# Designed miniproteins, single chains, continued (5): the designs that were tried, part 83

Each design is a single chain, and the fold is of that chain. pLDDT is the mean over its residues in the fold that is shown.

## One batch from the design tools (miniprotein)

Design m18872
Fold by ESMFold2-Fast:
Structure m18872 (fold): chain A 101 residues (1-101)
Amino acid sequence: SPVAEALAAARERASETSPEVREAVLEGLERTEEALAAGLKRSEVEGYEEALKVVGEEARKVLELALKLGDDESAAIAQAAFVELANALKKAAEEAREKAE
């Protein structure tokens, strides 16, 4: 699954961040997976859209933390991870909508 691959890639990118930022990224990814799993029980579209919403909320929190710490490198890595995951979720939601129509 492209979404599963993006989640795995985001976890790998998290290993390149500072310990405090890494913990926040991993928590954000866990909440994203929980939202995806819960939404997929209703429909593929709802699963991917709920996960995408959580990615946006968690990315904001992680970036605020990294910037507050003055950790520009971890901020850039975390942003790349969340952007790639968001793009995978957007594409999955679009494909699920086309399949439902």
Scores: mean pLDDT 87

Design m18873
Fold by ESMFold2-Fast:
Structure m18873 (fold): chain A 85 residues (1-85)
Amino acid sequence: SMKEVQKLVDLIGKAAGAALRGDYEGAVRYAEEAYELAKKLVEKGVLPKEVADETKEMLEAARKGDSKKTLEEAGKALHAIDESL
């Protein structure tokens, strides 16, 4: 649903914002929630698999403490969502 897509966009933004502030625990937490929601929306046919792939890359970067890569992958995930709408 559009509400779940909006929640995903919010979670990706929160993960990116946490990474930018050096809140590594917050970045990982929001990235995990974003990836789980992205997988659910892909399985439901709401979003393409690219969104799940990019949110997974964002999560992996966040887990490594790579703030720059977390921001880059967050941007790619948001772009994939925008292209699917």
Scores: mean pLDDT 89

Design m18874
Fold by ESMFold2-Fast:
Structure m18874 (fold): chain A 63 residues (1-63)
Amino acid sequence: MTEEDLRELFRELGFSEEEIEEYLKKGPRVALFKAAEKTDDPESLRRITEKMRELGLTGTPAP
C-alpha cells in the first residue's frame, strides 16, 4: 500500500512519527514534496524522487 511505503521511507530518513502523520494527512503528493524540500542529503533525495516516479508524480512523459 502506497501510504505504508511512504511511512517506511520517511522513518528511514529520520522523520518523526508526528511529522510523517501530518504529511500523510495532506496526501502522498504533498508528503513527498515536503520531504524533498526538507532533505538536502543526495541519497535521501534520490529515494524520494524514485518514490515520486513510482507514483507518477514527477513524470511528464516526452511528447
Scores: mean pLDDT 72

Design m18875
Fold by ESMFold2-Fast:
Structure m18875 (fold): chain A 62 residues (1-62)
Amino acid sequence: MLYVIDGSDAVEVQAVREWLAQHPDLADLRKPQFVESKQKELEERNKKSKEELEKLIAQLRA
C-alpha cells in the first residue's frame, strides 16, 4: 500500500475494546474515559504543585 488509511486505527481500537470487555478488571483501568479523567487529575495536581512551589518561594523571601 502506498498510503495507510488512518481509519484502520478505528478498527484496531474497536478490537482492543472488545478484548478489554473480556477482561473487566483491566477494562476499567484502560478505558479511554478513565485515562482522560486521570490525565485531568494529573494536570490539576501539577497546577497545585506549581502554586505550592511559588508559595514556598514567597515564604523563603519573607
Scores: mean pLDDT 59

Design m18876
Fold by ESMFold2-Fast:
Structure m18876 (fold): chain A 71 residues (1-71)
Amino acid sequence: SHHSAARALGGRIAREGGAGGEAAERAGYLTVQMGDKKGRSATQADTAEAARLGGAEEAARVYAELAKQRA
């Protein structure tokens, strides 16, 4: 069933990511939202590309790491 597949995928991504993929995704999204319009557009494009490769959780992690280097 689709529920089983979705759950398995979610669990796998969480295990690979190792920490609250949902929380990380929200943190990444909020960081983009808090940025000004220009920063939001550029960052959103980069994050979207990363998400396509490793999923939203991976994109959020990469984004959070970059933000950490900034501050």
Scores: mean pLDDT 48

Design m18877
Fold by ESMFold2-Fast:
Structure m18877 (fold): chain A 66 residues (1-66)
Amino acid sequence: SPEEAEREKAIELGERLVAEAAEAYKQGEMGRSAGASAIARSEGLSPEIARLTEERLREAFAAIDA
């Protein structure tokens, strides 16, 4: 359905934002709060998907710090 396709696109956008923020964080180019703020300000994410994306970003940062 169109709703499922748009949700899938938003999830894919979220995953790309997490990957980009995690790589920048790993290289010392972005802090944790800057990454979270970038996701929260993304126009392509619904509030629910933005929340899930922020959770995924937190997990990615934790994995890098391990």
Scores: mean pLDDT 73

Design m18878
Fold by ESMFold2-Fast:
Structure m18878 (fold): chain A 100 residues (1-100)
Amino acid sequence: LSPEQEVGIAAALLAMEVSLGIISEGTAKAVVEAAKATGDEELAELVEKAMKAILETKDKEAQKEAARLLVEGLVAAAQGDLEKAKELIEKALKVAEEAN
């Protein structure tokens, strides 16, 4: 699989789990690993921080909103729009951090 395909699959898995109301450790790990596979170090660091912050978020509505923004960012990355991906993931991180 290309890095873009790996990120797209990780985004789809995360989106499904967010809709079900629970995020597994396996999906969180897959999301971080897919971001690292892109080779963009800044994107990988942002995704890792956002994923960690989302998992630590106890407010379920804030967790869902942050996870939704992370999914949108991963979709942008899968489409090759790394700048849009970073902007969306940074917003996801901010939502999660403000709720923690």
Scores: mean pLDDT 86

Design m18879
Fold by ESMFold2-Fast:
Structure m18879 (fold): chain A 100 residues (1-100)
Amino acid sequence: MSREEQIQQLVTEGLEHIIRAAQAIAQGDLDTADEHIRKAYEAADQLDSLGATGLSDAIRRGADYLEQAKRARAAGDLEAMLKYLGQADDAMVKAAELAA
C-alpha cells in the first residue's frame, strides 16, 4: 500500500468513527460514543506518524469536540451538545477537504 493509500484509509476510518460517535451521542449511547471517539484518536495518531499532520489535527479536533458533546449530553445540556456536534461536523468537512 502506498503512503497516500494508507492516509486515505486512515482518514476514511477516522471520519467513520467520528460519524458513529456523533450518532451515539445524539441517541444517548455514551459507551458506544467513547469507543468510537477512542478509535478516531487512534486514526489521528497513525496519520501523524505518517506525516499527515493537517489531517491528524482535523480528525483529533473532531474527536475533541465529540468529547465535549458527550459531556454536555451527560449533563443534560442539549444546547451545548448541538453546538459541539456542529463543530465536530466542521472538523470532518475540513478533514475531507484536506484528503481530496
Scores: mean pLDDT 89

Design m18880
Fold by ESMFold2-Fast:
Structure m18880 (fold): chain A 100 residues (1-100)
Amino acid sequence: MSTVEAAEEALRAAREVGDEESYRLAERALELARRHPDNLVAAGMLRGAAKLLRRGETKLAREGIEQAIRIIENPDDPRALLNREIGRKLREIGDEFEAE
């Protein structure tokens, strides 16, 4: 399945829901998808983001598109995705210690 087709679907969903930030991210993903080989993981994230946008889960959809962009730009660098997840978990842990 094409990364370009998945990015086009995310772009359509962003346009349908009228979310400018998701539209901007989906445009960037489409530009990158046209310049790079197909990536099945990125395509899956972009299709998932399109579904999330249509369900009103705009924040999660934006995060999905941003992750897809990182995978397309650096398919051989798993640290781009891992660093975001670690950063999120570290913030959650920090907030728990401040609450105690």
Scores: mean pLDDT 73

Design m18881
Fold by ESMFold2-Fast:
Structure m18881 (fold): chain A 91 residues (1-91)
Amino acid sequence: MEEEKKKLIEEGEKLIKEAEELLKFLEEASKTHLLPQEIIELAKELEEKVKKLKELLKNYEETKKEEIEKVYKEVKEILEKIRKLLEPILY
């Protein structure tokens, strides 16, 4: 049970890194490209969800596994949506 929570923390930290790298890319891209409003809105939502996931991981001893899994899925879904929207714009 605690080992499963530790694995979820490691996967969460990896996802946070991927999300932060994408957010940095979008910030740089916005300087040279006109990004659709939908991508801008999803980026803001991603920042909020990443912040929440970081807070849950910091308090992992008091946080239920189900709450971490829920926010993890939300971050992953937003990441996939942004990546899909970016492909026809940048390539």
Scores: mean pLDDT 79

Design m18882
Fold by ESMFold2-Fast:
Structure m18882 (fold): chain A 76 residues (1-76)
Amino acid sequence: SSEETFEALKEILNTDLPEATQEEIDALREKGLAEKDEAKRKELLKEIMRLEVASLPEEEKELLRKAIEEYEKKQK
């Protein structure tokens, strides 16, 4: 759902995560593709999303924060 997606993005953007290397992200993607357990695969996909969002330029993160704020204002 949109609400779940924006809440997840908001949590990631408010967490000061260290920048991941492309090799670390690629290794997690390969692990996710090889994972046969659905629950573990979903957890790996969430981790990949966290690292990808955390590695975005600050300008892009700021645009996402503003989009989330606008969405929340419209829901009230």
Scores: mean pLDDT 73

Design m18883
Fold by ESMFold2-Fast:
Structure m18883 (fold): chain A 87 residues (1-87)
Amino acid sequence: EAEKAYEIGYKGGKATSEAFGMGTVGAGVGAVAVGVAEAIPEAAAVNGALGYGAGLGAEEAAKTEEEREEARRVRERGEELMRRGLA
C-alpha cells in the first residue's frame, strides 16, 4: 500500500537523518527507492511513495540549505512517480 510505504519512508528518512545528523542520509535512502520506481514501473506507486516520504523526512531533519535541496528533489520525484504508478 502506497500510504504505508510513504509512512515508512517518512519515519525512516527522518530517523536515519537525525541519527547521523545529516539530511543527506534520508535523501540517499529515498533516492534508491526513486531509482527502483523508475526502473520497475509496476513498483512505482510503492517505491515512489517510499521515496516521497523519505525525502520529506530528510528535508525536515536537514541542517543546511544544500541538504534541504537534495531532500526536496527526492521528495518531488518520489511524489511524481507515486502519482504515475497510481494512475
Scores: mean pLDDT 75

Design m18884
Fold by ESMFold2-Fast:
Structure m18884 (fold): chain A 65 residues (1-65)
Amino acid sequence: APQGTAAGVRAQQHLVDAGLVKSLPLDGVFDEEFEKALREAGVSPKVVREALDPNGDGVLDRAPP
């Protein structure tokens, strides 16, 4: 299974703290639960994945700006 990074966990926490999503798994991975939470919040999973997982490996490599 993919291993999450501390930066990825912080990116997920920032989305929750900003009120953009109600809750996220804090594992630093772009998985099915993360996509589901984004869709439920009305956010495009594709846009978030492209911003936070630019290498496409399912691991979140970047914190939001």
Scores: mean pLDDT 66

Design m18885
Fold by ESMFold2-Fast:
Structure m18885 (fold): chain A 120 residues (1-120)
Amino acid sequence: SLSELLKRLQEQQRQQQVQRGQQLIEQARQIAPELVSSFQKRIDELLEQIEMSAGDKEEMEKEKEALRRAVEEASRALIELGRQRGPEELRLFQGAADGLRLLVEDRLRTLEENLEKARA
């Protein structure tokens, strides 16, 4: 129906934004593979912990705070590295930092939507 079509279009737009963010992160990985790999591993581990805490509101919120902190640390590290390398790399790493935030926000939104759907 029209409602299902609208939901699919919104999902496609969200996935396109996430894909753009991932492309910038991959470009940053080519320049700083060790840094990118280290924060991706930590973010993946924290996202898994949030999923495992589904149903424990207080634990889940604590883990979300740890994830937000990890994203902030990764963003600062990317921007600082870019600043040291030059204006072109700074622009790329700022874009990668924005892409990382968007990717994490998308993953959290999906987890929260799935949790609400399970309660309905």
Scores: mean pLDDT 81

Design m18886
Fold by ESMFold2-Fast:
Structure m18886 (fold): chain A 69 residues (1-69)
Amino acid sequence: ADELIEEARKLKEEAERLGVPQAVEFANKAIQYAELAKRLREMGHPEAADRAIELAKKYLEQAKKLLES
């Protein structure tokens, strides 16, 4: 989760620098879901945390696609 949060934060900074607001939004959602996953795991909900990680990865991938276009 921490690594995914770091990747999403770096991607957000790049999206902001390049002026791609939709990529900034997707990167923010990736950060939010990755942080949620970390919290859910700490609360003893590993299956819910895994679902949140999958959502974070999907948003991170969407942000990457926008920056590569």
Scores: mean pLDDT 83

Design m18887
Fold by ESMFold2-Fast:
Structure m18887 (fold): chain A 104 residues (1-104)
Amino acid sequence: MEPPPPVDDPDEEVLELRTEPVSQEELDSLREKAEKKIKEAKEAIKKAKDPEYKRKAEELLKYAESALEGARANRDDSVVAAQQLQVAIYFAEQAIEEAKKGIK
């Protein structure tokens, strides 16, 4: 396959999966799950009352967002991109659990 054109869109970073050979359906599904989990984690963090649990959840959310960026950065390797999306989902779920501890 010929290399994809350069992607330098700061506002749409996570949507830049221009690697169709992987199966758009699987990558889109993983991306949607990761983004959904990240949004749920943000909502849980907003509901957290304990500042310590809120802080820990925010740190885990940062790891999830970093993994999502890693998937985008590794667009040339669909396997690595998929792994990064799985890591993003994992850390987002950890952030949700930590935030829930702060809710009560």
Scores: mean pLDDT 72

Design m18888
Fold by ESMFold2-Fast:
Structure m18888 (fold): chain A 84 residues (1-84)
Amino acid sequence: MAFDNASQSLLDQIIDRSIDILNDPTSSDQDKLNAAQGLRSVALSPNLSDQQRQRIRQSLQRVLDDPTTSQQVKDAAQQALDVL
């Protein structure tokens, strides 16, 4: 009863925060790595919506396309995409 809605709200919060960190040029490589790993964990959720998957995919693709992003962060982003 409403557990799916609560899970979706929590997933949206994790997705929004992680995307903000990944797209923030002032965020450290460690913070971006943690954010990418967080999105990978969210991507394994059985309740992930199509819209949430698209948002995660687009954010991770931007990380991969950014030449200033470290290889370690790109590897984590690729691993998150691979489970979506």
Scores: mean pLDDT 79

Design m18889
Fold by ESMFold2-Fast:
Structure m18889 (fold): chain A 67 residues (1-67)
Amino acid sequence: DLFKEIAAMPDEEQMARFQELRAENQELIANDSKENREKLLERQLELEAAREGVPVEELRKRLLEEL
């Protein structure tokens, strides 16, 4: 248990370790959110392609033309 290891440290080291973990968690969440967002967007395009009965590439072209 990570928290038990931190609790065994002196108070000054605990504060430093919590700051490190917070920074690591923020970076990890940001990376996961970005990757998950890209995967969700791809699945949404696949779903729309299935609804319209067209290839995903066709929807991508339309989206790029609208931009």
Scores: mean pLDDT 66

Design m18890
Fold by ESMFold2-Fast:
Structure m18890 (fold): chain A 96 residues (1-96)
Amino acid sequence: GIELVARYVAARVRGEPVSLEEELDAWATILGGMLSRVVRYLEELARENPDLTVEELAEIMKRIVEKLKQRGLFPIDLSDEEIRKLVEEALEEVRK
């Protein structure tokens, strides 16, 4: 969780050695947390706007991912199919 990221950052600031596995675990946590936050935002939008389609939510997600990539915050490429799957999962969580 966030505690892994905090320990990784503290070790780096202090010049303490960090293993490759600890570094990978920290980055996996950061990237997973970013995706989780985007999905939660889509869930909130779907709850507040019941008329939004899967296509409209997928377009919003694409724009969010694009802006995150432009800021160097999200280095992973998501396909149209992966974005649609995440949107469908978010809608199922809210509407079922």
Scores: mean pLDDT 71

Design m18891
Fold by ESMFold2-Fast:
Structure m18891 (fold): chain A 89 residues (1-89)
Amino acid sequence: SAAERARAEARALEARIAALAPDDPERVALLTRLALAYIRAGEFARARRVVEELKALDTPEAREGLRRVLEEEIDAGVKELEAAVKKVT
């Protein structure tokens, strides 16, 4: 399933990020991908921690990453609301 693939991607990204130096220029891109993978996997508590880390960096790259994560969260929330509405109507 898509959620199983997202979970596998999250595990791989966790390992890659753990191997990076704290100031590695790839870190922001990998953290952004990790937050997206957590959202797609339904691991929202873990996604929230990565969002806070991206906020703390306060770089243009981190802000763009946060924008993409927010778009994914909105899409996921809309799909959940649509599913709930279909059960009532």
Scores: mean pLDDT 80

Design m18892
Fold by ESMFold2-Fast:
Structure m18892 (fold): chain A 98 residues (1-98)
Amino acid sequence: KLEEIEEINKRIKELEDEIYKLLSPEGQAVYDEIKKLSKEFNEAFLRGDFDKMKELRKQIAEKREQLRNLLTSPEAQKLWKEIDELRKKAKEIAEELV
């Protein structure tokens, strides 16, 4: 079960790298912004700054929606859906371990 989560995380990373290569310069800039906001979210989480976490979560969601609209190729759209499915599966497995 733990190895299954590790395999899923490895696959997600591979798919994220593949999507990045298929992105326009504008899409890559948005993706880089999402990574920066995600780092700030983790820092806010460690501080217990729930107001900042709520703000950052909203900004990340808006940037992810913007990035989705920039995924013009059918290949990039398929990879995005596969990542969403893998994230859902990892969450379900993690819930079984608690």
Scores: mean pLDDT 79

Design m18893
Fold by ESMFold2-Fast:
Structure m18893 (fold): chain A 88 residues (1-88)
Amino acid sequence: SAEEEELKKQLENLKERAEELKKRIKEAIKNKASDLELSKLLFSALSELSGAWILSEIAKKRGYEELAEEAEKLAEEVKKLIEELLKE
């Protein structure tokens, strides 16, 4: 369906942003970035987590089980990034 295709595009966009965010977080931790820079990355990670979680819930309500599972996996990956940031 058109809705399923749109949700798949949204998930791919979230995945791309999460990969870029992961790279930025690794670089920031390695380079001992300021508390301000780390907080900006934390807010970005929280935004991605919210997006992945919301997409998973919508996919579940629509019966798009595979899409929901992929979105949940992304949410778990982003949670790990948040945990890494909070250790700093």
Scores: mean pLDDT 87

Design m18894
Fold by ESMFold2-Fast:
Structure m18894 (fold): chain A 80 residues (1-80)
Amino acid sequence: SKEELLKKAEELKKEAERFYKLGKELLEEGVKTGDLKLILKGIGYILRAIGHGFEAALLAEKAGDKELAKEAIKAAGGKL
């Protein structure tokens, strides 16, 4: 149903926001300290955020919520 798609999109959007924030923090710390392990871990979380954000956007678009779809992409670090 539309309601189930919107609920799943919102959950994935929140996960994208969480992973993007964590990934950015780890990447910034890794760059600051020269820690390659932190840099790679940060990139890994950012990639997960992108995946979750795009999946959330697809589900929101299927539900007809174009605004939530844009928010989901933004949550993954996209600027729209």
Scores: mean pLDDT 86

Design m18895
Fold by ESMFold2-Fast:
Structure m18895 (fold): chain A 65 residues (1-65)
Amino acid sequence: MDAEAVAREAARLAEAGRGREAGELVKQAILSSPDPEAAARAVVAAARKISSLAGAVAWEAGQTL
């Protein structure tokens, strides 16, 4: 999984007001990984480097809202 690519696409969707789709994209990427825990940490870390909004969306997708 490319965590940077997933984080960038999630940020783009969230900024477009499509936060639900951004969260689902992050969740599906994590679940499709051979190591979901490592994938979740990598995506959240990458998203936080892009923006606080992207980081929040990725973190919330890894947790129950």
Scores: mean pLDDT 77

Design m18896
Fold by ESMFold2-Fast:
Structure m18896 (fold): chain A 85 residues (1-85)
Amino acid sequence: DVPQSLLNKTSFTKEQILKIGNALLFFDKDVDGSLTKEELKDALKAAGFPLTDDQINLLFDKFGVNGKIGLDKLEDIIIELSKIL
């Protein structure tokens, strides 16, 4: 299920948004509802959007808390990815 707001606010297709969202949910290995830098990097690579360490650090500077990003930030992450990719 893809929010219409993400389709309107990003250059991504519905298929790309689903791939990113599903990968982020799948790579939450600790099932704590948050992702480490390593899990985020692995998830985005699996979705077909490999990021550099600098790009990962940019996301964590904006959305990270205590070295993790909450999945409640999923929409914000996808919007930011559309700006840096």
Scores: mean pLDDT 76

Design m18897
Fold by ESMFold2-Fast:
Structure m18897 (fold): chain A 66 residues (1-66)
Amino acid sequence: SAAESMSISELIAQVNELIEKGPTVAQVQQLIDQIRTAMRSSDAVGHTALSVLLVVLQKLLDKLLS
């Protein structure tokens, strides 16, 4: 839905802001948890978009935990 698409846009904006600011492990983990929660209630399109964001954040988390 349109409302669902807008919430995904906000999540993309949050990911971009965190990357630009130099994120902490806690900030990345919190955003991963938010995305996983959203995925549990999203449709197929929303699930696909959120899965892409999750991959980006997981890679960032792995880099921070290295």
Scores: mean pLDDT 75

Design m18898
Fold by ESMFold2-Fast:
Structure m18898 (fold): chain A 68 residues (1-68)
Amino acid sequence: SMLGVAPRPLSPAEQRVLQAGVHAMVVEGADREEVRALVRERGRAAGLSEETQEEIAEFAIAVAEAAA
């Protein structure tokens, strides 16, 4: 199921970035590009690789869209 299931175990930093992305889309009405930009900014600040930033952004969008 795409709802509520991470593709792999996430670190605490990855979980925080994911939660921020989901919140932005579900609660604040951010679009997909805004979520990707937010996850890239926060993921970079948290020391996540660009590959991990992309993975978390896509997962956040999938979770948020399934919840809407």
Scores: mean pLDDT 79

Design m18899
Fold by ESMFold2-Fast:
Structure m18899 (fold): chain A 55 residues (1-55)
Amino acid sequence: SSERQKRIKELLEREIELSVRILDLIVRGEQDSAEFARLQAELDRVVAELEALRQ
């Protein structure tokens, strides 16, 4: 459906944004930070929702 495709696009764009922020924290040596853990958890949720929408 059109709404499903819009949601998939939104989630894919968010996945890219989260991945870039996570990579920046890794480059800065901040992978043990609370912010890193929060972003990783958010990325896991986005990936899970994408998987559910594609099944």
Scores: mean pLDDT 87

Design m18900
Fold by ESMFold2-Fast:
Structure m18900 (fold): chain A 85 residues (1-85)
Amino acid sequence: ASWAEIDAEVAETLALLADVHRKRAEFYEKQAEQETDPVKAEELRKIAEEHRKLADSLYKTAQDIADRLEAEGHTEAAARVRAAL
């Protein structure tokens, strides 16, 4: 396998991890909306925000890999990564 194929698989895995963290953020956001204690609701929102930041960071890394692959002429590998984003 070429390094481009390996990099594409890494980027796809990062995109999947970003989706997991996005879903965790959504879960905690919903818990915060249902929480009657304003202090606990704020704690849940902060947890959600941290998961959102991690998801954004992972998506950005996957996009950066796709951009690099495209710049290097690996257009099919880049398109595959972009499809996972």
Scores: mean pLDDT 89

Design m18901
Fold by ESMFold2-Fast:
Structure m18901 (fold): chain A 94 residues (1-94)
Amino acid sequence: SNEELLKKLEELLKKVEEARRLIEQGRYLEAIGILEDIALRLGEIDPELAAEVHRQVGEVMRRNRDSSLREIAEALLRVFEETLRRRIAELKAL
């Protein structure tokens, strides 16, 4: 159901907030690890959304080839946060 999907996406958003806290602490590799776990779980929950996230992550990595680990982590965090918040809002509007 949309309610069950919403709950799963909200749980992933909590993990995004954990990644944000790690970034604020300078723990960039650990934050990226959490975002990678979110991507894998999203593939099982919402494959279409996972494909969108995968495309955006690829673009971030291409644009940030010579960027710092901090810049990469912050850019990846934005992709996951914006994409999940948008999907959650769409489901709540149904």
Scores: mean pLDDT 89

Design m18902
Fold by ESMFold2-Fast:
Structure m18902 (fold): chain A 72 residues (1-72)
Amino acid sequence: EVYAVFKLKISSEELEKKKEEIEKLAKESGAKEVYINAEERTIGAVFESKEKAEKFHEKLKEAGIESEVEYL
């Protein structure tokens, strides 16, 4: 199990617009828990493995969302 924090390089307004899409991408990547903070432009998520977290990171990039990921 991996806890991952994604720091997003988009505006809070853009994040609010894409919130539903991001939640869908996280679920498709196998996220157990997802917490989106638009004010801080971060996503906290729990995955079974680092590989699944990396898949989510790639899906965000494909959707045009650049991010930095930190694994805890």
Scores: mean pLDDT 83

Design m18903
Fold by ESMFold2-Fast:
Structure m18903 (fold): chain A 100 residues (1-100)
Amino acid sequence: SMEEVEKEIEKIVEEALEKVKEALETVPDSYLLRVLFEILHETALKMEELLKKKNVPQEEGRKLMRKYMGKLLKEIVELMEEKNIPGVEFFKKFFSVPEK
């Protein structure tokens, strides 16, 4: 069911956010953007694999991907801003994160 798929996507996003929080605490600033990009790439691949495995139609899958990746990107930006992490402006522009 679509509700079950969305719950599995939410778990993928929660796991990604935990990895982001750990990276913000442990990774040196000079490597942080690379690590964040790697987490985002891995997360997108996991979502795409889940959508294919569950036979979600391409249009619906694209909408879910945009919705949940968008939420993840917004939360990453908020965490970076809260912790005064350098590179947040570059990250916002690169991923076209909407301003609040």
Scores: mean pLDDT 82

Design m18904
Fold by ESMFold2-Fast:
Structure m18904 (fold): chain A 80 residues (1-80)
Amino acid sequence: MKEKEEKKKFLEDILRELVKQAEKYNWSEEDIYNAIKEVVEYAKKLGLSDEDIKEMLERIAKESTNPKIQKAIEKVIKEL
């Protein structure tokens, strides 16, 4: 349990930093999508379930007011 929770926190921190960078530097929706997709593939390799990843992405999407970020995250969730 502890290792899984630590991995989830680490990945959420990475996603929050990606979102912050994307908003600050006006990344395209495609760039945001590709960056999030890479983090999701890494999360799968770490043994996180699709359900855990989806919940994590939904939390991050709710924290953002940027439509490009919300759309990119929604697209990634639909591919899980």
Scores: mean pLDDT 82

Design m18905
Fold by ESMFold2-Fast:
Structure m18905 (fold): chain A 94 residues (1-94)
Amino acid sequence: KPSEEALKRTEEFLKEHPDITKEISREDLIRLVDFVLPKADTTDFEDDEQVEALLKELEKEDPELYKKLKEAADKREVPLLEFMKPILKAITRK
């Protein structure tokens, strides 16, 4: 089961960014938040190297989610890193 905090942060993000559901389902976003939250205090989301390392961990732990995120970035014609950085910063905001 996803954590209560992951559910709460996903709902807050979707209120601010409802259009994201056209590219990432609510269920996939919950999975992303649940994966990222335990790493939020030790990750600098402005550091491209740290974000790339986090995305490599995601690819190993949840390759299906990683593929969907990459497809969403490709559809927007942006690199995965540029697509993910603002999302990761928003969902990990204190």
Scores: mean pLDDT 81

Design m18906
Fold by ESMFold2-Fast:
Structure m18906 (fold): chain A 67 residues (1-67)
Amino acid sequence: MIDETVEISQRLKDAYQQGVDQGRKLGLSDDQMRQMANDAVKQQAKEISKELGVPVPGFTLTRPEAA
C-alpha cells in the first residue's frame, strides 16, 4: 500500500522534473518552465488515477478543479 503510494509520488516527481528539463532545453522562462512542469504533473496524476481506477492519493495541487 505505502510502497504503491511512494511509487506514484516518484512518477509525479519524474513528470515534474521532465517538464522542467524540457522547458530548460526549449529556453523557456522560469515561470513558463514551472507552468509546463505543473501541467505535466497534473496530466500524469490523471493518467495514474485512470490506470488504478482510483484517485491519486493526495498529490494533486489543484484544489478547485478536484470538485
Scores: mean pLDDT 68

